# Designed miniproteins, single chains, continued (3), part 80

Each design is a single chain, and the fold is of that chain. pLDDT is the mean over its residues in the fold that is shown.

## One batch from the design tools (miniprotein)

Design m10757
Fold by ESMFold2-Fast:
Structure m10757 (fold): chain A 97 residues (1-97)
Amino acid sequence: MNSPYLAFGRWALLNGDYDLAERFFKKSLEEAEKAGDKLGIATSYYLLGQVYEKKGDLEKAIEYYKKARDIFEELGLTDHPLYKEAKKRIEELEKKL
């Protein structure tokens, strides 16, 4: 909620504009990387995973969910809802490959 790109990306995702959502979440990722905001990086990777899942690119979705998972694990945030959801999405999407 601190990045306007994160809010705009979520709005685009809710409206089914997955290309616009991807662009905004990539901008959110760039901001988080420049700021050293590990939680923001993990959140942006998780949301990119959702975008690629909605676009039907399951391999890219799994890649981004794994990137999010790994950062949440690095931070010790294993009780975080997005960590748990990323792990669940990875398991379910890998069964479809």
Scores: mean pLDDT 88

Design m10758
Fold by ESMFold2-Fast:
Order: C-alpha cells, then structure tokens, then sequence
Structure m10758 (fold): chain A 59 residues (1-59)
C-alpha cells in the first residue's frame, strides 16, 4: 500500500543519506519482493545496515 511505502521510505531516509524519491523506490522494490542483497547492490547501501533497518520496519 502507499502508506507502507511512505512509512518505510521515512525510516530509510532517517537511517541513510538518500533522497525521499530513492527511499520510495527502495520501499516499493522491497514490498514487491526484492531481496536485501538486490537492494544493497542496486542502490549502493551497506547490506548489514539495510538488513537491520528492514527488520526494524517489520517488528
């Protein structure tokens, strides 16, 4: 949903030095089933930090 995309995008912008548009793209890809490894490689983010942030969102 758009609300889930915005919630995850907000968390991503709080944790990483990325634009809101990039964070929304990551959120859409993740909610569509992209793996942490794919997102880390695609957007140039540290895999460990990204994994921890996504786990926090799902808690």
Amino acid sequence: SDAEIEALARLLTERFAISLETARAIARDYLAGASVAELSARYGLPRGALSRTLREFEA
Scores: mean pLDDT 85

Design m10759
Fold by ESMFold2-Fast:
Structure m10759 (fold): chain A 78 residues (1-78)
Amino acid sequence: SEKEKKIKEVEELMKELEKLVLEYLKKINASEETIKLALEHLEKLKKYAIDVVRNTDEGDKVIEGLKRVIEQTREALA
């Protein structure tokens, strides 16, 4: 139950990160190929973060790390 809540939080954070990354890529007129590669990398990151939450004691650190990356990405877009 607690781990499933953390996995849901990771999924929500990854959706926000994807939105910000796509906003940035559109702003710089990135190619469709670049956008596809970025989405593939984000999917791999999501799988890795979920694996860490499910199978290790480092889930909270990964969630904090994702929150920091999102904050920094928002600041870079402002």
Scores: mean pLDDT 87

Design m10760
Fold by ESMFold2-Fast:
Structure m10760 (fold): chain A 116 residues (1-116)
Amino acid sequence: MPLSTLSAEEAFAAAADKLGLSEEARRHIRELILNGELLSSTEVYEGKTAKELALELLRVIFEVPEDAEPIPEEELPSIEDLNEENVGRLLATWEATGSVEAARLVLLYFKKKYKL
């Protein structure tokens, strides 16, 4: 079953299991996403920042291919145009450039999709 068809909690749990993350790290990253504090977080888990782990979790949840083509920062979509295809490409932009705006759009789409 695609992780994107699960509830937010089930999707996070399944993605964390695939990445070998502890329950503590999974829960803290989820809380940072839900309260809007992820992008300002300096927390580190197992040598990676909360932002880096959230990126990896979201790539697993949305089943983003490794060869996903990043969207240039100058061409980021509007909120109303967000869908599963462009969110995968926004995750690639976030991974390649560390773009805060690309990350914000991904997190907004995640909340919208899971009705958070």
Scores: mean pLDDT 78

Design m10761
Fold by ESMFold2-Fast:
Structure m10761 (fold): chain A 60 residues (1-60)
Amino acid sequence: MKEVFLDPTMSLKEAYEKAKELGLTEEEIDELIRLMANHRYFLGESKSKVEKEYEEVKKE
């Protein structure tokens, strides 16, 4: 995992924008956002809340 993308203070939106700026493919961006969401699940955030945020980012 890339620490720069998986910083605990970084939102899914921020991670998505940063990955796009770096020219990552949609597949690579999807993987990074998924890893961020999984880390938030591990930290005890609601799966429903994080899943909705992830889906909203993917819609854009």
Scores: mean pLDDT 67

Design m10762
Fold by ESMFold2-Fast:
Structure m10762 (fold): chain A 71 residues (1-71)
Amino acid sequence: SLADRVRLLLRGMGMPDDEAERLAQAVAAGARISTVELTERLRKYGSTMTPEQLRQALLSIGVPESQLVMG
């Protein structure tokens, strides 16, 4: 499912499983996501991905562009 793909991607970037699962479920249900805010959150877990790299990763696993915002 989209939720499973988002959860796996976020966990791969160091996010704790409970936080990744909650965010993944929200995204799969149509919640909008700020790539900048998510990038800052992931940096706390040791991620070095840029907002642009994160945006491309989310698009590649099937998150609609309409759910991805810059701010």
Scores: mean pLDDT 87

Design m10763
Fold by ESMFold2-Fast:
Formats: sequence, C-alpha cells, structure tokens
Structure m10763 (fold): chain A 87 residues (1-87)
Amino acid sequence: MLPSKEEVEEIMEKIREAIENNDKGTAFALLVELMTKLKEAKVPEEKLKEIQEKAGELMDALLDPNASLEEILEKLEELERTVLEVS
C-alpha cells in the first residue's frame, strides 16, 4: 500500500531535523528509507521517477561539501511537494 500522508510527513520532518542538526548521514539514511518504502508500496512508475529525480537532487546536495544549508533545505522542500502528491 502507498505510505500514508502522515508517514511521509513524519519521515520528511525527521530528514529536516537531521539536516538542521548538520547530521547529513542520518538525513541520507532517512531519505534512502523513504525511497525504499515508496518502491515497496509500488508507486506508479511515472510518479516514482519524478520522486527519484528530486530525491537524487537532495542526495547530491547532501554529499556536496560546498552545498549550503539553504540549498539542501530547498531540495528537501521540492521533494516534499512531489512526494505529498502521491500520499
């Protein structure tokens, strides 16, 4: 089954908290967990591709030592918008 809006919002809140605490490793792990849940829930392929694109952009920002906190949070907000359309 698709994850509920509440489950998505909870994971996204935890990712935001990890980013704000400069815990990029935890944020990355939570993002991988979210993507795994969405894949297991059999989200339609077209929507999953859009979510994967936004998640990839956030993952790249988390791995970039030159990315600012503001840039990382912007990518998180784009991902939140995309994922919540599925929930």
Scores: mean pLDDT 77

Design m10764
Fold by ESMFold2-Fast:
Structure m10764 (fold): chain A 59 residues (1-59)
Amino acid sequence: MLISDVDGKELPEEEAVLSGTPGDDRVYSIESLISGALPDDSTIYPGTLEEHRARLAAL
C-alpha cells in the first residue's frame, strides 16, 4: 500500500510514481505529476506515464 507524500492519500500501484532521487522513498500521485502539483524539491524519474508505472511495478 502506497501513500502520496504530496497529500498523504493512499494510492493503488497504478496511480503512484516514485521519486527519481537515489535513496529517496517519496511517492507522488500520477495525477499530481500530470498537473505539475509537486513539492518544490521533488525529483522524479524522467519519462512517460507508462515508464513511471513500469518503474513502480519493478519494486
Scores: mean pLDDT 55

Design m10765
Fold by ESMFold2-Fast:
Structure m10765 (fold): chain A 65 residues (1-65)
Amino acid sequence: SNQKKIEALDRQIKTIDEAIEEGLRKKEEAVRQGNEKLAKKYEDQIQALEEQKRALEEKRAALEA
């Protein structure tokens, strides 16, 4: 039961990591274009994804306790 839940969380965390990496690339591109507004939008998106990842990692750690 807990192992299957951990595996599901690991898959969700991986999906978020991929989304963060994509967001970082898009932010870097926006910075290169001098588009500060667009860069800020991607930064805010990345921060939200990092917060979601942290919550999932805490939930995962609790299942291994």
Scores: mean pLDDT 89

Design m10766
Fold by ESMFold2-Fast:
Structure m10766 (fold): chain A 55 residues (1-55)
Amino acid sequence: MTAEEAIAEIERLAGDTALGRTAAAEIRKHASQLSSEQLERALAQIREAMARGEA
């Protein structure tokens, strides 16, 4: 997974929430320092937060 793919998915799932916007901004800022595994983990955490209504 690339940083751009992770950002696009987060914005699709939670782009209208403060959590989603913050996560997307952090990935953009640190894209060169984030591994594919870290990006997948961040996306999984956003999916869990959305499922729990914690958006």
Scores: mean pLDDT 79

Design m10767
Fold by ESMFold2-Fast:
Structure m10767 (fold): chain A 90 residues (1-90)
Amino acid sequence: SKDKETLKKISELYKKASEYAKKGDGKKAREYVNKAFDLEVDHYDSQGDDIGSSLARMERTVLLRALDNGDYKGVSEDLEKKSEKYEKLS
């Protein structure tokens, strides 16, 4: 289904973001974090899930701040958990 395809794409984008963060590539990690959260927020908004959308926006802000502070390991681990979550939902 389209929903399963979207969830799988969200998972793949979070996986890419995690891989770049793990390598210390903050610029690429940020790029993929933004792509993943944009798709996740759009998915929640398309379903009328205001709580899910708001939580995703807050989580993006926290993760981007951690990236800017050089917490590549913590960001990588959090992004990996998000990838696994969406893989299970797809």
Scores: mean pLDDT 89

Design m10768
Fold by ESMFold2-Fast:
Structure m10768 (fold): chain A 86 residues (1-86)
Amino acid sequence: SLKSFSEELLTWAKEGLEHLEKSKEETNSEDEEMKLLKKILELIEEFAKQQPNSEELEELKKIFMEFSENGDLEKVVKKLEELLKK
């Protein structure tokens, strides 16, 4: 069901946010990162509310995989915004 897809997405996003918080604790020197993390949370919640299909869920996973390698919060925000435009 679309609800189960949204719940899987939200759970996966929360796990991603935990990784982001760990990265933030390691760097924790910039106010900008706090703003980006909050924006990412908001975008993920909006995306989950739209009950995304499996392809959209795969795109979200790809965004977070790239973040885990690079740590670029701005890219995560931009990619989530692009995903919401579709």
Scores: mean pLDDT 68

Design m10769
Fold by ESMFold2-Fast:
Structure m10769 (fold): chain A 70 residues (1-70)
Amino acid sequence: AAEKLKKAGYEELAKEVEETLEAAKTLPEDVRKVIVDGVEKAAKYAEKGNLEEAKKALLEAQAKAGEIEA
């Protein structure tokens, strides 16, 4: 995911993705799965050149992860 974003020229988004995935390693499995799914969705949008949708997908994943935390 992150490597593909860097190759497409979205280094800032790639860095945010890498940092989000590193943070997710310490989270419960259900929360981590939501973040990973959101990151993959964001990467797919970015590969298509849709940076706005990519950022929205990442933010939605982060928001849902926060909602799962009691």
Scores: mean pLDDT 71

Design m10770
Fold by ESMFold2-Fast:
Structure m10770 (fold): chain A 97 residues (1-97)
Amino acid sequence: MTEEEEKELEERLKELEKSGKIKHLENVFTAVRATKALEEKETELAKKKLEEALKEMSEEEKKLVEEFLEFYKSSDISDLEFEKLLVKKVIDYLLEK
């Protein structure tokens, strides 16, 4: 990631924080990570985190999580690259609302 891309991402995160939507980004990210961990059969903690995140999420946010997980499963993408795409797309979604 370039310094220019990092600065743009930071500015967008600040906009999300000012709009009070930063918590929605955190919930989506937690749900995606927890679902991946559950499918990898790694921990009961992942299940608990997923349940907690899902309680705070709207139907639209749940659909977004499903779309990202389907993309991850269908593509030979690294976890780091997936997380970068996830953050960018979720920020775009939340700022357009």
Scores: mean pLDDT 68

Design m10771
Fold by ESMFold2-Fast:
Structure m10771 (fold): chain A 102 residues (1-102)
Amino acid sequence: NLEDELKRLVEEAERLIKLAGEYLLNGKVDEAVEQLRKAAEKYRRAAELARELGDEETAKELEEKAQTLLDTADFVQKTSAEVAQRGQAALQQRLQQLQAQR
């Protein structure tokens, strides 16, 4: 049943999004990004099934959700890298200032 498969894919995507959130709360950015990308793939497959069922509105909504997850994954990955880079630079600068006082 295509409708049951569609529902299952959406439920799987929602579970992966929840797991990604848990990884982010634990500082596991790479694992979170991986789960968000997997969730996007589930939504894309669900969109294909919705189109097969003749439900173009649901297909479009699921494609938009998939794109939002991919954009979110990219944002999380980029922001995490920028925070790490800024933290490292700030630490180096502070240590240099402390050493210069001696």
Scores: mean pLDDT 85

Design m10772
Fold by ESMFold2-Fast:
Structure m10772 (fold): chain A 68 residues (1-68)
Amino acid sequence: SAELNRLAREFMEALERGDFERARRLFEEIYRLDPVVALVAAHEAYKHLKEKDPERAEFARELYEEAK
C-alpha cells in the first residue's frame, strides 16, 4: 500500500529526528491498518539505526517487543 509505505517512511524520519511521541503515534496508526507492516517497520528501523543511533534503535525495538 502506498499509504503504508508513506507512514513507514514518516515513522523512520520521526525516529531519525528523535521525535519519539510522533514515532509512537505513527507506529500505532500503521499497526491499526496492518499489524504485520508495523512490526516490519519497527524491525527495519531498529536494523537501520542500531549502529548509528542506539537510543533511537532501542525505541524502535521496544515498539516491536510491545506489539509482537
Scores: mean pLDDT 88

Design m10773
Fold by ESMFold2-Fast:
Order: sequence, then structure tokens, then C-alpha cells
Structure m10773 (fold): chain A 79 residues (1-79)
Amino acid sequence: SSRLEKLREGALELAKELEKKGNKKGADAARAAAKSKDPITMGFLLLSAAKHAEAIGDKETAERLERLAEEAFRLAREL
């Protein structure tokens, strides 16, 4: 699915940004989301990454991860 590919690309970009900021836990969760084959699992891993971003005060990246998680859950409801 092209929608799933876009979600994976978004998760990888956010993982790179988290890694550059030294947020290893957030980056690891976002990379795990990108490797997930199940959109529900992807959504929960993206929410985990968002919590790690919030923990260091990175509200902007957390909001972007939460939006991507919502798109993953929407895709799951259509399958």
C-alpha cells in the first residue's frame, strides 16, 4: 500500500531527527514503527516514540509522531 509506504518514510524521517537530538529511545521506537508490517503495531510504536519526545520537551516532534500514529490507526480501520 502506498499509504503504508508513506507512513514508513515518515517514521524513518522522525527517527533520524530524534537520533540527531540524542533521543535514542524515541528514535528506536520510530524505527521499529517503520519496520512494522501491522498498522496497529506501527501506531502504538509511534505513540511510544511521541512519549519519549515529550519526556525531553520536544513537543513539535511529539505532535508529528502522534499525527502519524493517527494515520496508521486510520489505515488499520480500513483493512
Scores: mean pLDDT 87

Design m10774
Fold by ESMFold2-Fast:
Structure m10774 (fold): chain A 68 residues (1-68)
Amino acid sequence: MVAKATVEVVYDEERGKWVATVSAPEAGLTVTDEADTPQEAYDNAVAKLRAEAEKRGVEVEFPAWDPA
């Protein structure tokens, strides 16, 4: 089973940080991380989700990051 991940990266003006939420609902996995740049927030969240998926023996497909 390959779980498809969704990614949401938003700027939190109140904290002055970018917040990335990566979710693989089919695997029951969701992680959130913050960084000073959208790319760093995305990379951190993806790495966190990959680590959790690997612990559970689940393969996850991540979308390409480049909305520009």
Scores: mean pLDDT 78

Design m10775
Fold by ESMFold2-Fast:
Structure m10775 (fold): chain A 124 residues (1-124)
Amino acid sequence: MSEAAKALKEAIEEALTLTKNIGVALAGRVLAVVTEDTAEGAAARDKIAELLSSVPGVKVTVKGMTVIATLEDTKEGNSQVPDIREAIRSVPGLKVEEEGEITIAYKGDKKLGEEAKKAALTAE
């Protein structure tokens, strides 16, 4: 598992100790994670941003309750995409939906998964 995939798995697992609701989407090299607009959701968002920002070759941007992590358009960056997809699938209790080349996942509120999909597609 790549360093980005390990960081994502740990970030989601730690976030789920703080909040019961999370949305995740992977579209190409763009990963989006959305938490609830609550104090617990904000704490989870900040933890996700911290853990993902520690990974070389990952650019992290926070927009409201959304964390956007973009892998570099390099052979190394592109090679991490399958590992990130597997990391999302490996999180216990996360419901995973595949829409072509887009991976969407959520726990609790399905709307957060839909918001994560929109964020991943619009961040580019």
Scores: mean pLDDT 83

Design m10776
Fold by ESMFold2-Fast:
Structure m10776 (fold): chain A 100 residues (1-100)
Amino acid sequence: SLMDRIDELTMKMMLGKLTPAEQQELLQLLQQGIATAQSQQEVMGIVNALFVLAVYGTPEHQQQALQLLQQLRARFASQLSPEQRAYLDSVIQVVEQLLA
C-alpha cells in the first residue's frame, strides 16, 4: 500500500540506505498521501515520515518537508485531536529550527 511503501522508504532513510531515486519517490508518495489521506492514523504517519525526511534529508528536502507539513496542517488540522495538532505544531517548529 501507499503507507507501507512510505514506511519502508522512511526506515531506509533513517538507516542511511535511501538512494536519490528513492528519496524522490518518497517525496512523491508523501505528496500523494496528503492528497488521499482519510484517517487520523494516515495523517500522523505522513507527519512522522515528513519529520524523518527533514531530519535525515538534504537542506532542499528539509524545505520541501516544511512546505508539505504546512500544507498537511492547513488541510487536516480540524480533523486532528488537540494532542495531535500540538505534536504537528512541535514538528513544524523543530523543522523550522533545522533550516535556521
Scores: mean pLDDT 88

Design m10777
Fold by ESMFold2-Fast:
Structure m10777 (fold): chain A 79 residues (1-79)
Amino acid sequence: SLQEEIDRAIEELRRIVEELKATYPDDPEVQAFADAVLEAADLLRSYAKTATPEQQRDILERVRARLEELRAFHEALKA
């Protein structure tokens, strides 16, 4: 279902963000960014549960786009 796909995408996003937070514990900008993303993810997950199928598709596309951006950023930091 769309809800399950959203939940998986958000969980993957949370995982990457928490890994970033753990990798850069002394970077206040990384910590603040990570905390903001995790808070937004929790709010979005709650909203998605009451959203229409069209809104859920938009949410999924937005989350996937942010996930790709985060993966690229994380990989660039490793290089």
Scores: mean pLDDT 80

Design m10778
Fold by ESMFold2-Fast:
Structure m10778 (fold): chain A 88 residues (1-88)
Amino acid sequence: SAEERAKELKENAKRVLEAAKEMLENPEKYSVEEAIGLVIAAIGIAFEAEILREKGEISEEEAEEIKRIAEEAKKVAMEALRAISEAK
């Protein structure tokens, strides 16, 4: 269902955010490529949520919540990318 798709996107956004936080806390353990991967994943999740909203498959409220988590994940992942680059 559309509600199940929204739940999956939200859970994926939260997973990306937690991975980004872990990378920011332990930048020596991770690669630049891994951090770039999280940035791309966050952008993709936000884009998917917007497309599902435009198609009427999920509510505006659900799409905005997913996009909010994904935007936070992107910001943390970009900070992690900088920290990893400085640690190498």
Scores: mean pLDDT 87

Design m10779
Fold by ESMFold2-Fast:
Structure m10779 (fold): chain A 85 residues (1-85)
Amino acid sequence: MNVWEALSEEQKEKLVEIALKRVNNRLSRSLVEAILKYALDNVDKDGKPTLTDEEVETLARGLPVLLDAPPFSEEDIKEIREILS
């Protein structure tokens, strides 16, 4: 089961909202959602629905680059970790 597919609709919405706050006006909500799914699917190498702290750090560092967005704040990273735990 992919990490994205294991998330509740509330968790998915929270992740999309965090990403949207950091993207420029050239990215749509649907594209942000697709990038999040792609990033989570590529970080989870063990097929487990729960990410490790190292995998969350890798996601937090890589995701802004994929989104063409500024780096996430420390508070955003903390919230992402809580959503994915």
Scores: mean pLDDT 71

Design m10780
Fold by ESMFold2-Fast:
Structure m10780 (fold): chain A 74 residues (1-74)
Amino acid sequence: SAALEFLERVRELALERGDEGLAQIVDYYTREAERSSDPLAALRGAAAMLVERARARGQEDFAREIERLAEEAL
């Protein structure tokens, strides 16, 4: 699904940047979405949080890429 491809791509980009912590957060949000009564709303919330985490790290280019991927998939 496009939503799973979104999470997989963000995880890949985090690992390429050496950010194993962010990759673990993606895994957490994947499990939360699977348990949610509204998985799409949970994934949209996860996307917003991942964008803010990237910005907090000074990774504005990564934040913009996460936003682009979320808009395409969610």
Scores: mean pLDDT 81

Design m10781
Fold by ESMFold2-Fast:
Structure m10781 (fold): chain A 71 residues (1-71)
Amino acid sequence: MESIKRALRNMAETSLEIALSAGYSKEEALKAVEEAIENNVNWYVKQGILSEEEAEELLKELKEEVRKKLE
């Protein structure tokens, strides 16, 4: 769990930085990163690495963290 959280946070932060550097608005960057997080979390559920409950909690937590980074 902790390693997955760390990997997803790093991916989200890197993706956000790249999008903003490429000239995306904060709103567009946030949307793109949230979609990427959802896709990755769903993939871990399909692989049996995360339960559906764990996935829901991680999505909520990571989306909140990404939003906070843009403030």
Scores: mean pLDDT 81

Design m10782
Fold by ESMFold2-Fast:
Structure m10782 (fold): chain A 71 residues (1-71)
Amino acid sequence: MEEIERLARETEEKIERNLEDAKDDPLIQKSLENLRRQLEVAHERRDLDSIERVARTVEQIEETIEKGKKE
């Protein structure tokens, strides 16, 4: 129970930070907003597997943003 809450909170924080970093990229922003909504639904259902999938997808987007910074 606490693990689900912590993972969901941490993933939500990552989504918010990545939204700030990708302010000029509307496609990444839309993807992150969709992931935030998916995370909210998964958290309400207490579906750890779905929360983990969202977290993994957020990490992939974060890596894409990082590569963009390197040019």
Scores: mean pLDDT 79

Design m10783
Fold by ESMFold2-Fast:
Structure m10783 (fold): chain A 70 residues (1-70)
Amino acid sequence: MIEKLIEEAREYIKEGNLDKAVSLAALLLNMGKIDEAQEILDEVLKKDPNHKRAIALKKVLETRKALLAK
């Protein structure tokens, strides 16, 4: 379930498989789990601040948060 997806993403981050972690964050975002997706993306960016897929997805997430605030 959601908790399993988050746990898998954290395992991928620990392994250095950041692409898989970002893919799980994208899935969480598509499910409306914005805060959970943001936590995973923040952890990926702590490991690799230049990860292009994580940076792009975080911009999408911030745009969605801004739209929800209106």
Scores: mean pLDDT 82

Design m10784
Fold by ESMFold2-Fast:
Structure m10784 (fold): chain A 69 residues (1-69)
Amino acid sequence: MPELPERVLEALHLIREGAPQAEIESLGFTAEDIPALRALVAGEIQSAEQVAALPASPRLKEELLAVFA
């Protein structure tokens, strides 16, 4: 499986556990990143093209592109 950065893996774990948005944001994510992380958990993101189209912070996009490109 593609290896995601630790902060992203932690965020995906929190989303799977049903943690509140504030806990995910405490990892350095913006409110804009939350829907992108939820889409990633749901398996909706499978390609670099989908990552490029995500409304997400530049940092999260760079982290995801490094794995999906």
Scores: mean pLDDT 79

Design m10785
Fold by ESMFold2-Fast:
Structure m10785 (fold): chain A 71 residues (1-71)
Amino acid sequence: SIEKEAEATPYVIGAAVAVRTKDYAAAVDYLAKALEIYPSEGIREQLREVARAAEAAGDLEAARRAREVLE
């Protein structure tokens, strides 16, 4: 619902800020919470992008966790 999408929005914003500061672990935690509130393909796509960015940055643990959340 639109209401649950709005509830998830602060977590999606938190993830974007975390990515900018290269805190991929925090970005995964925020997006996992957003997915729990509002399961959507858009949030799943953001998690896939965070997994790729984390892996490229050498944060293999964050990349692994992002992929686990997507399962």
Scores: mean pLDDT 87

Design m10786
Fold by ESMFold2-Fast:
Structure m10786 (fold): chain A 87 residues (1-87)
Amino acid sequence: SDREKLLEAVERLAATVRRLLADPSASDEERAQAVAETLHRLYEELELSDEQKELLQRIAVGLFLLALDQPERLEAYAARVLEELRA
């Protein structure tokens, strides 16, 4: 279902952001590029609609900004997004 595609996309995106936070050698520019590449892969693999792509992009920005400023809040934010998508 469309909901299942979004749930998978958000889980894979959050996993990518966690991986990027674990790598201290990566620059913020390299991290931003890796997030963009993950979004493009998810768009193609899950055949997301334009509306779903826009929603996922907004979620990606939120995850990335939290990762840079408040990494301790990342898990709570990801869990909340997933809960809202399940509702």
Scores: mean pLDDT 83

Design m10787
Fold by ESMFold2-Fast:
Structure m10787 (fold): chain A 90 residues (1-90)
Amino acid sequence: SPTELADQLVTPQGALGELLAEMGLPRTVTVGELELAVVRWAVDHRLLDPEDPNVVDLSGTRLGELLGVDRFRLDDLPELVERLLRHSTL
């Protein structure tokens, strides 16, 4: 279950780890903290769709490049993170 992953520890490497450090996050974070960081970054950069605030467009952004995703729904974020963990993208 995506919810069961919230307490799982991850250590994002390279440029993603550097981006999280710039946001004041520790080197090792929980999956839930990583999800919150993604949402916070999207809000700070005004990347939420004004007609549907559940939609995030990361196209052409540093975070989108680092995560390998262009557009997603916030409702799908736990499933996206679970997929990235399974494929060793984090």
Scores: mean pLDDT 75

Design m10788
Fold by ESMFold2-Fast:
Structure m10788 (fold): chain A 64 residues (1-64)
Amino acid sequence: SDQDIQSLQIKRNFFQFVRGSSMFMAEKVKHNPEVKKRLENDAKALDEAIADTQAAIDALKAAQ
């Protein structure tokens, strides 16, 4: 439904925002390689969540 698509778009946008914040912080802590790597790993996990959410949006749109 359109409401389900909107809910998934909000969720995707939230994941994108959090990912951007993690990568911004990773750049700020580049002199602390362990912390930087953790933030990069967090961003990678969010990339997967974003891709999964986008696939769900695309599937719902294709079903309409």
Scores: mean pLDDT 87

Design m10789
Fold by ESMFold2-Fast:
Structure m10789 (fold): chain A 92 residues (1-92)
Amino acid sequence: MEEKKKREQTLKDIENAIAQAERDLEAYRKSMKKLTPEEKRDLFWQERELENLRRLAEAIKAGKTPQEISDEAQRERPRDIARVKEEIEKLK
């Protein structure tokens, strides 16, 4: 029961961080209706940070340990690098 309470609190903290990041991202998008290539890249990186927070929240909901979350991120890193390179090329 005590471990469950700690996990629930951590999850709420991450969900609050996600909600704040989503608000900040929406405000940024509303301010910049016509984006330059540089601004599109910045927006892309902000969206990637938000996606990483969402993945962390899902991993915690699945009951993964901090070590398992770290190991999974390390395994996915080569795929993320390839995807990021492709997406940056599209933003030119």
Scores: mean pLDDT 70

Design m10790
Fold by ESMFold2-Fast:
Structure m10790 (fold): chain A 61 residues (1-61)
Amino acid sequence: TGFPVPSPERQKVIDAIQALLVAGATRITYEQIADAAGLSRETVRRVLEELEKAGLVTLPP
């Protein structure tokens, strides 16, 4: 059981950001997240907007 996750890409984006931070990245771009997560930039932008609204992440432009 459990609730379905409407956006499984969300977890991939979170994991990618965490991996970049652990690697010592001081600046993280949408392109780096997209490459690390294996997603399109458009998908990453959408997921990041959702995460910001949820208060889970804040990224400078």
Scores: mean pLDDT 71

Design m10791
Fold by ESMFold2-Fast:
Structure m10791 (fold): chain A 68 residues (1-68)
Amino acid sequence: SPWERQLDTLEAQARRLIARRDGGGVQELRAHLRWLLETEPDLPEDVKARLQRLVDELDAYLERLRAE
């Protein structure tokens, strides 16, 4: 898939931002991923699922930060 490398990069970026506790960076990445999901209607279903899973992971992290 042409998206494989980009997905791997986005997932690695998310892990680094979470590890650094970079809430602003997490919010920016989340916004970018949501924009991709909304503006790229012809994305393969596996790519959409991975992007949505990553958004959910970032949302869970932000919810944990707000609960503390």
Scores: mean pLDDT 84

Design m10792
Fold by ESMFold2-Fast:
Structure m10792 (fold): chain A 89 residues (1-89)
Amino acid sequence: SRADALAAGVARALARGGVDPAAATPEQVVSGVRKAAEESLKGVEGEAARRTAEWDIARVAEAAARVVAQGKSTLTAAEVGAAMADLGA
């Protein structure tokens, strides 16, 4: 899913930037989500698809921030997905 791709993208963006995911701050995680989101949106055409992607990006950013706040800095699709479900309830 897009959420899974964004979670993987965030981890890659952090690592590429020389940031250890285990030591990442919430601000660094949000920055990583934004970079992953920009890359994910490069292939998205149509206004409705972009709106859906923007919503998914916002949810992933919030989920990533929650994972970091819980002392978990390594972003896996499963961890982000669980946090998104928790935020969406």
Scores: mean pLDDT 62

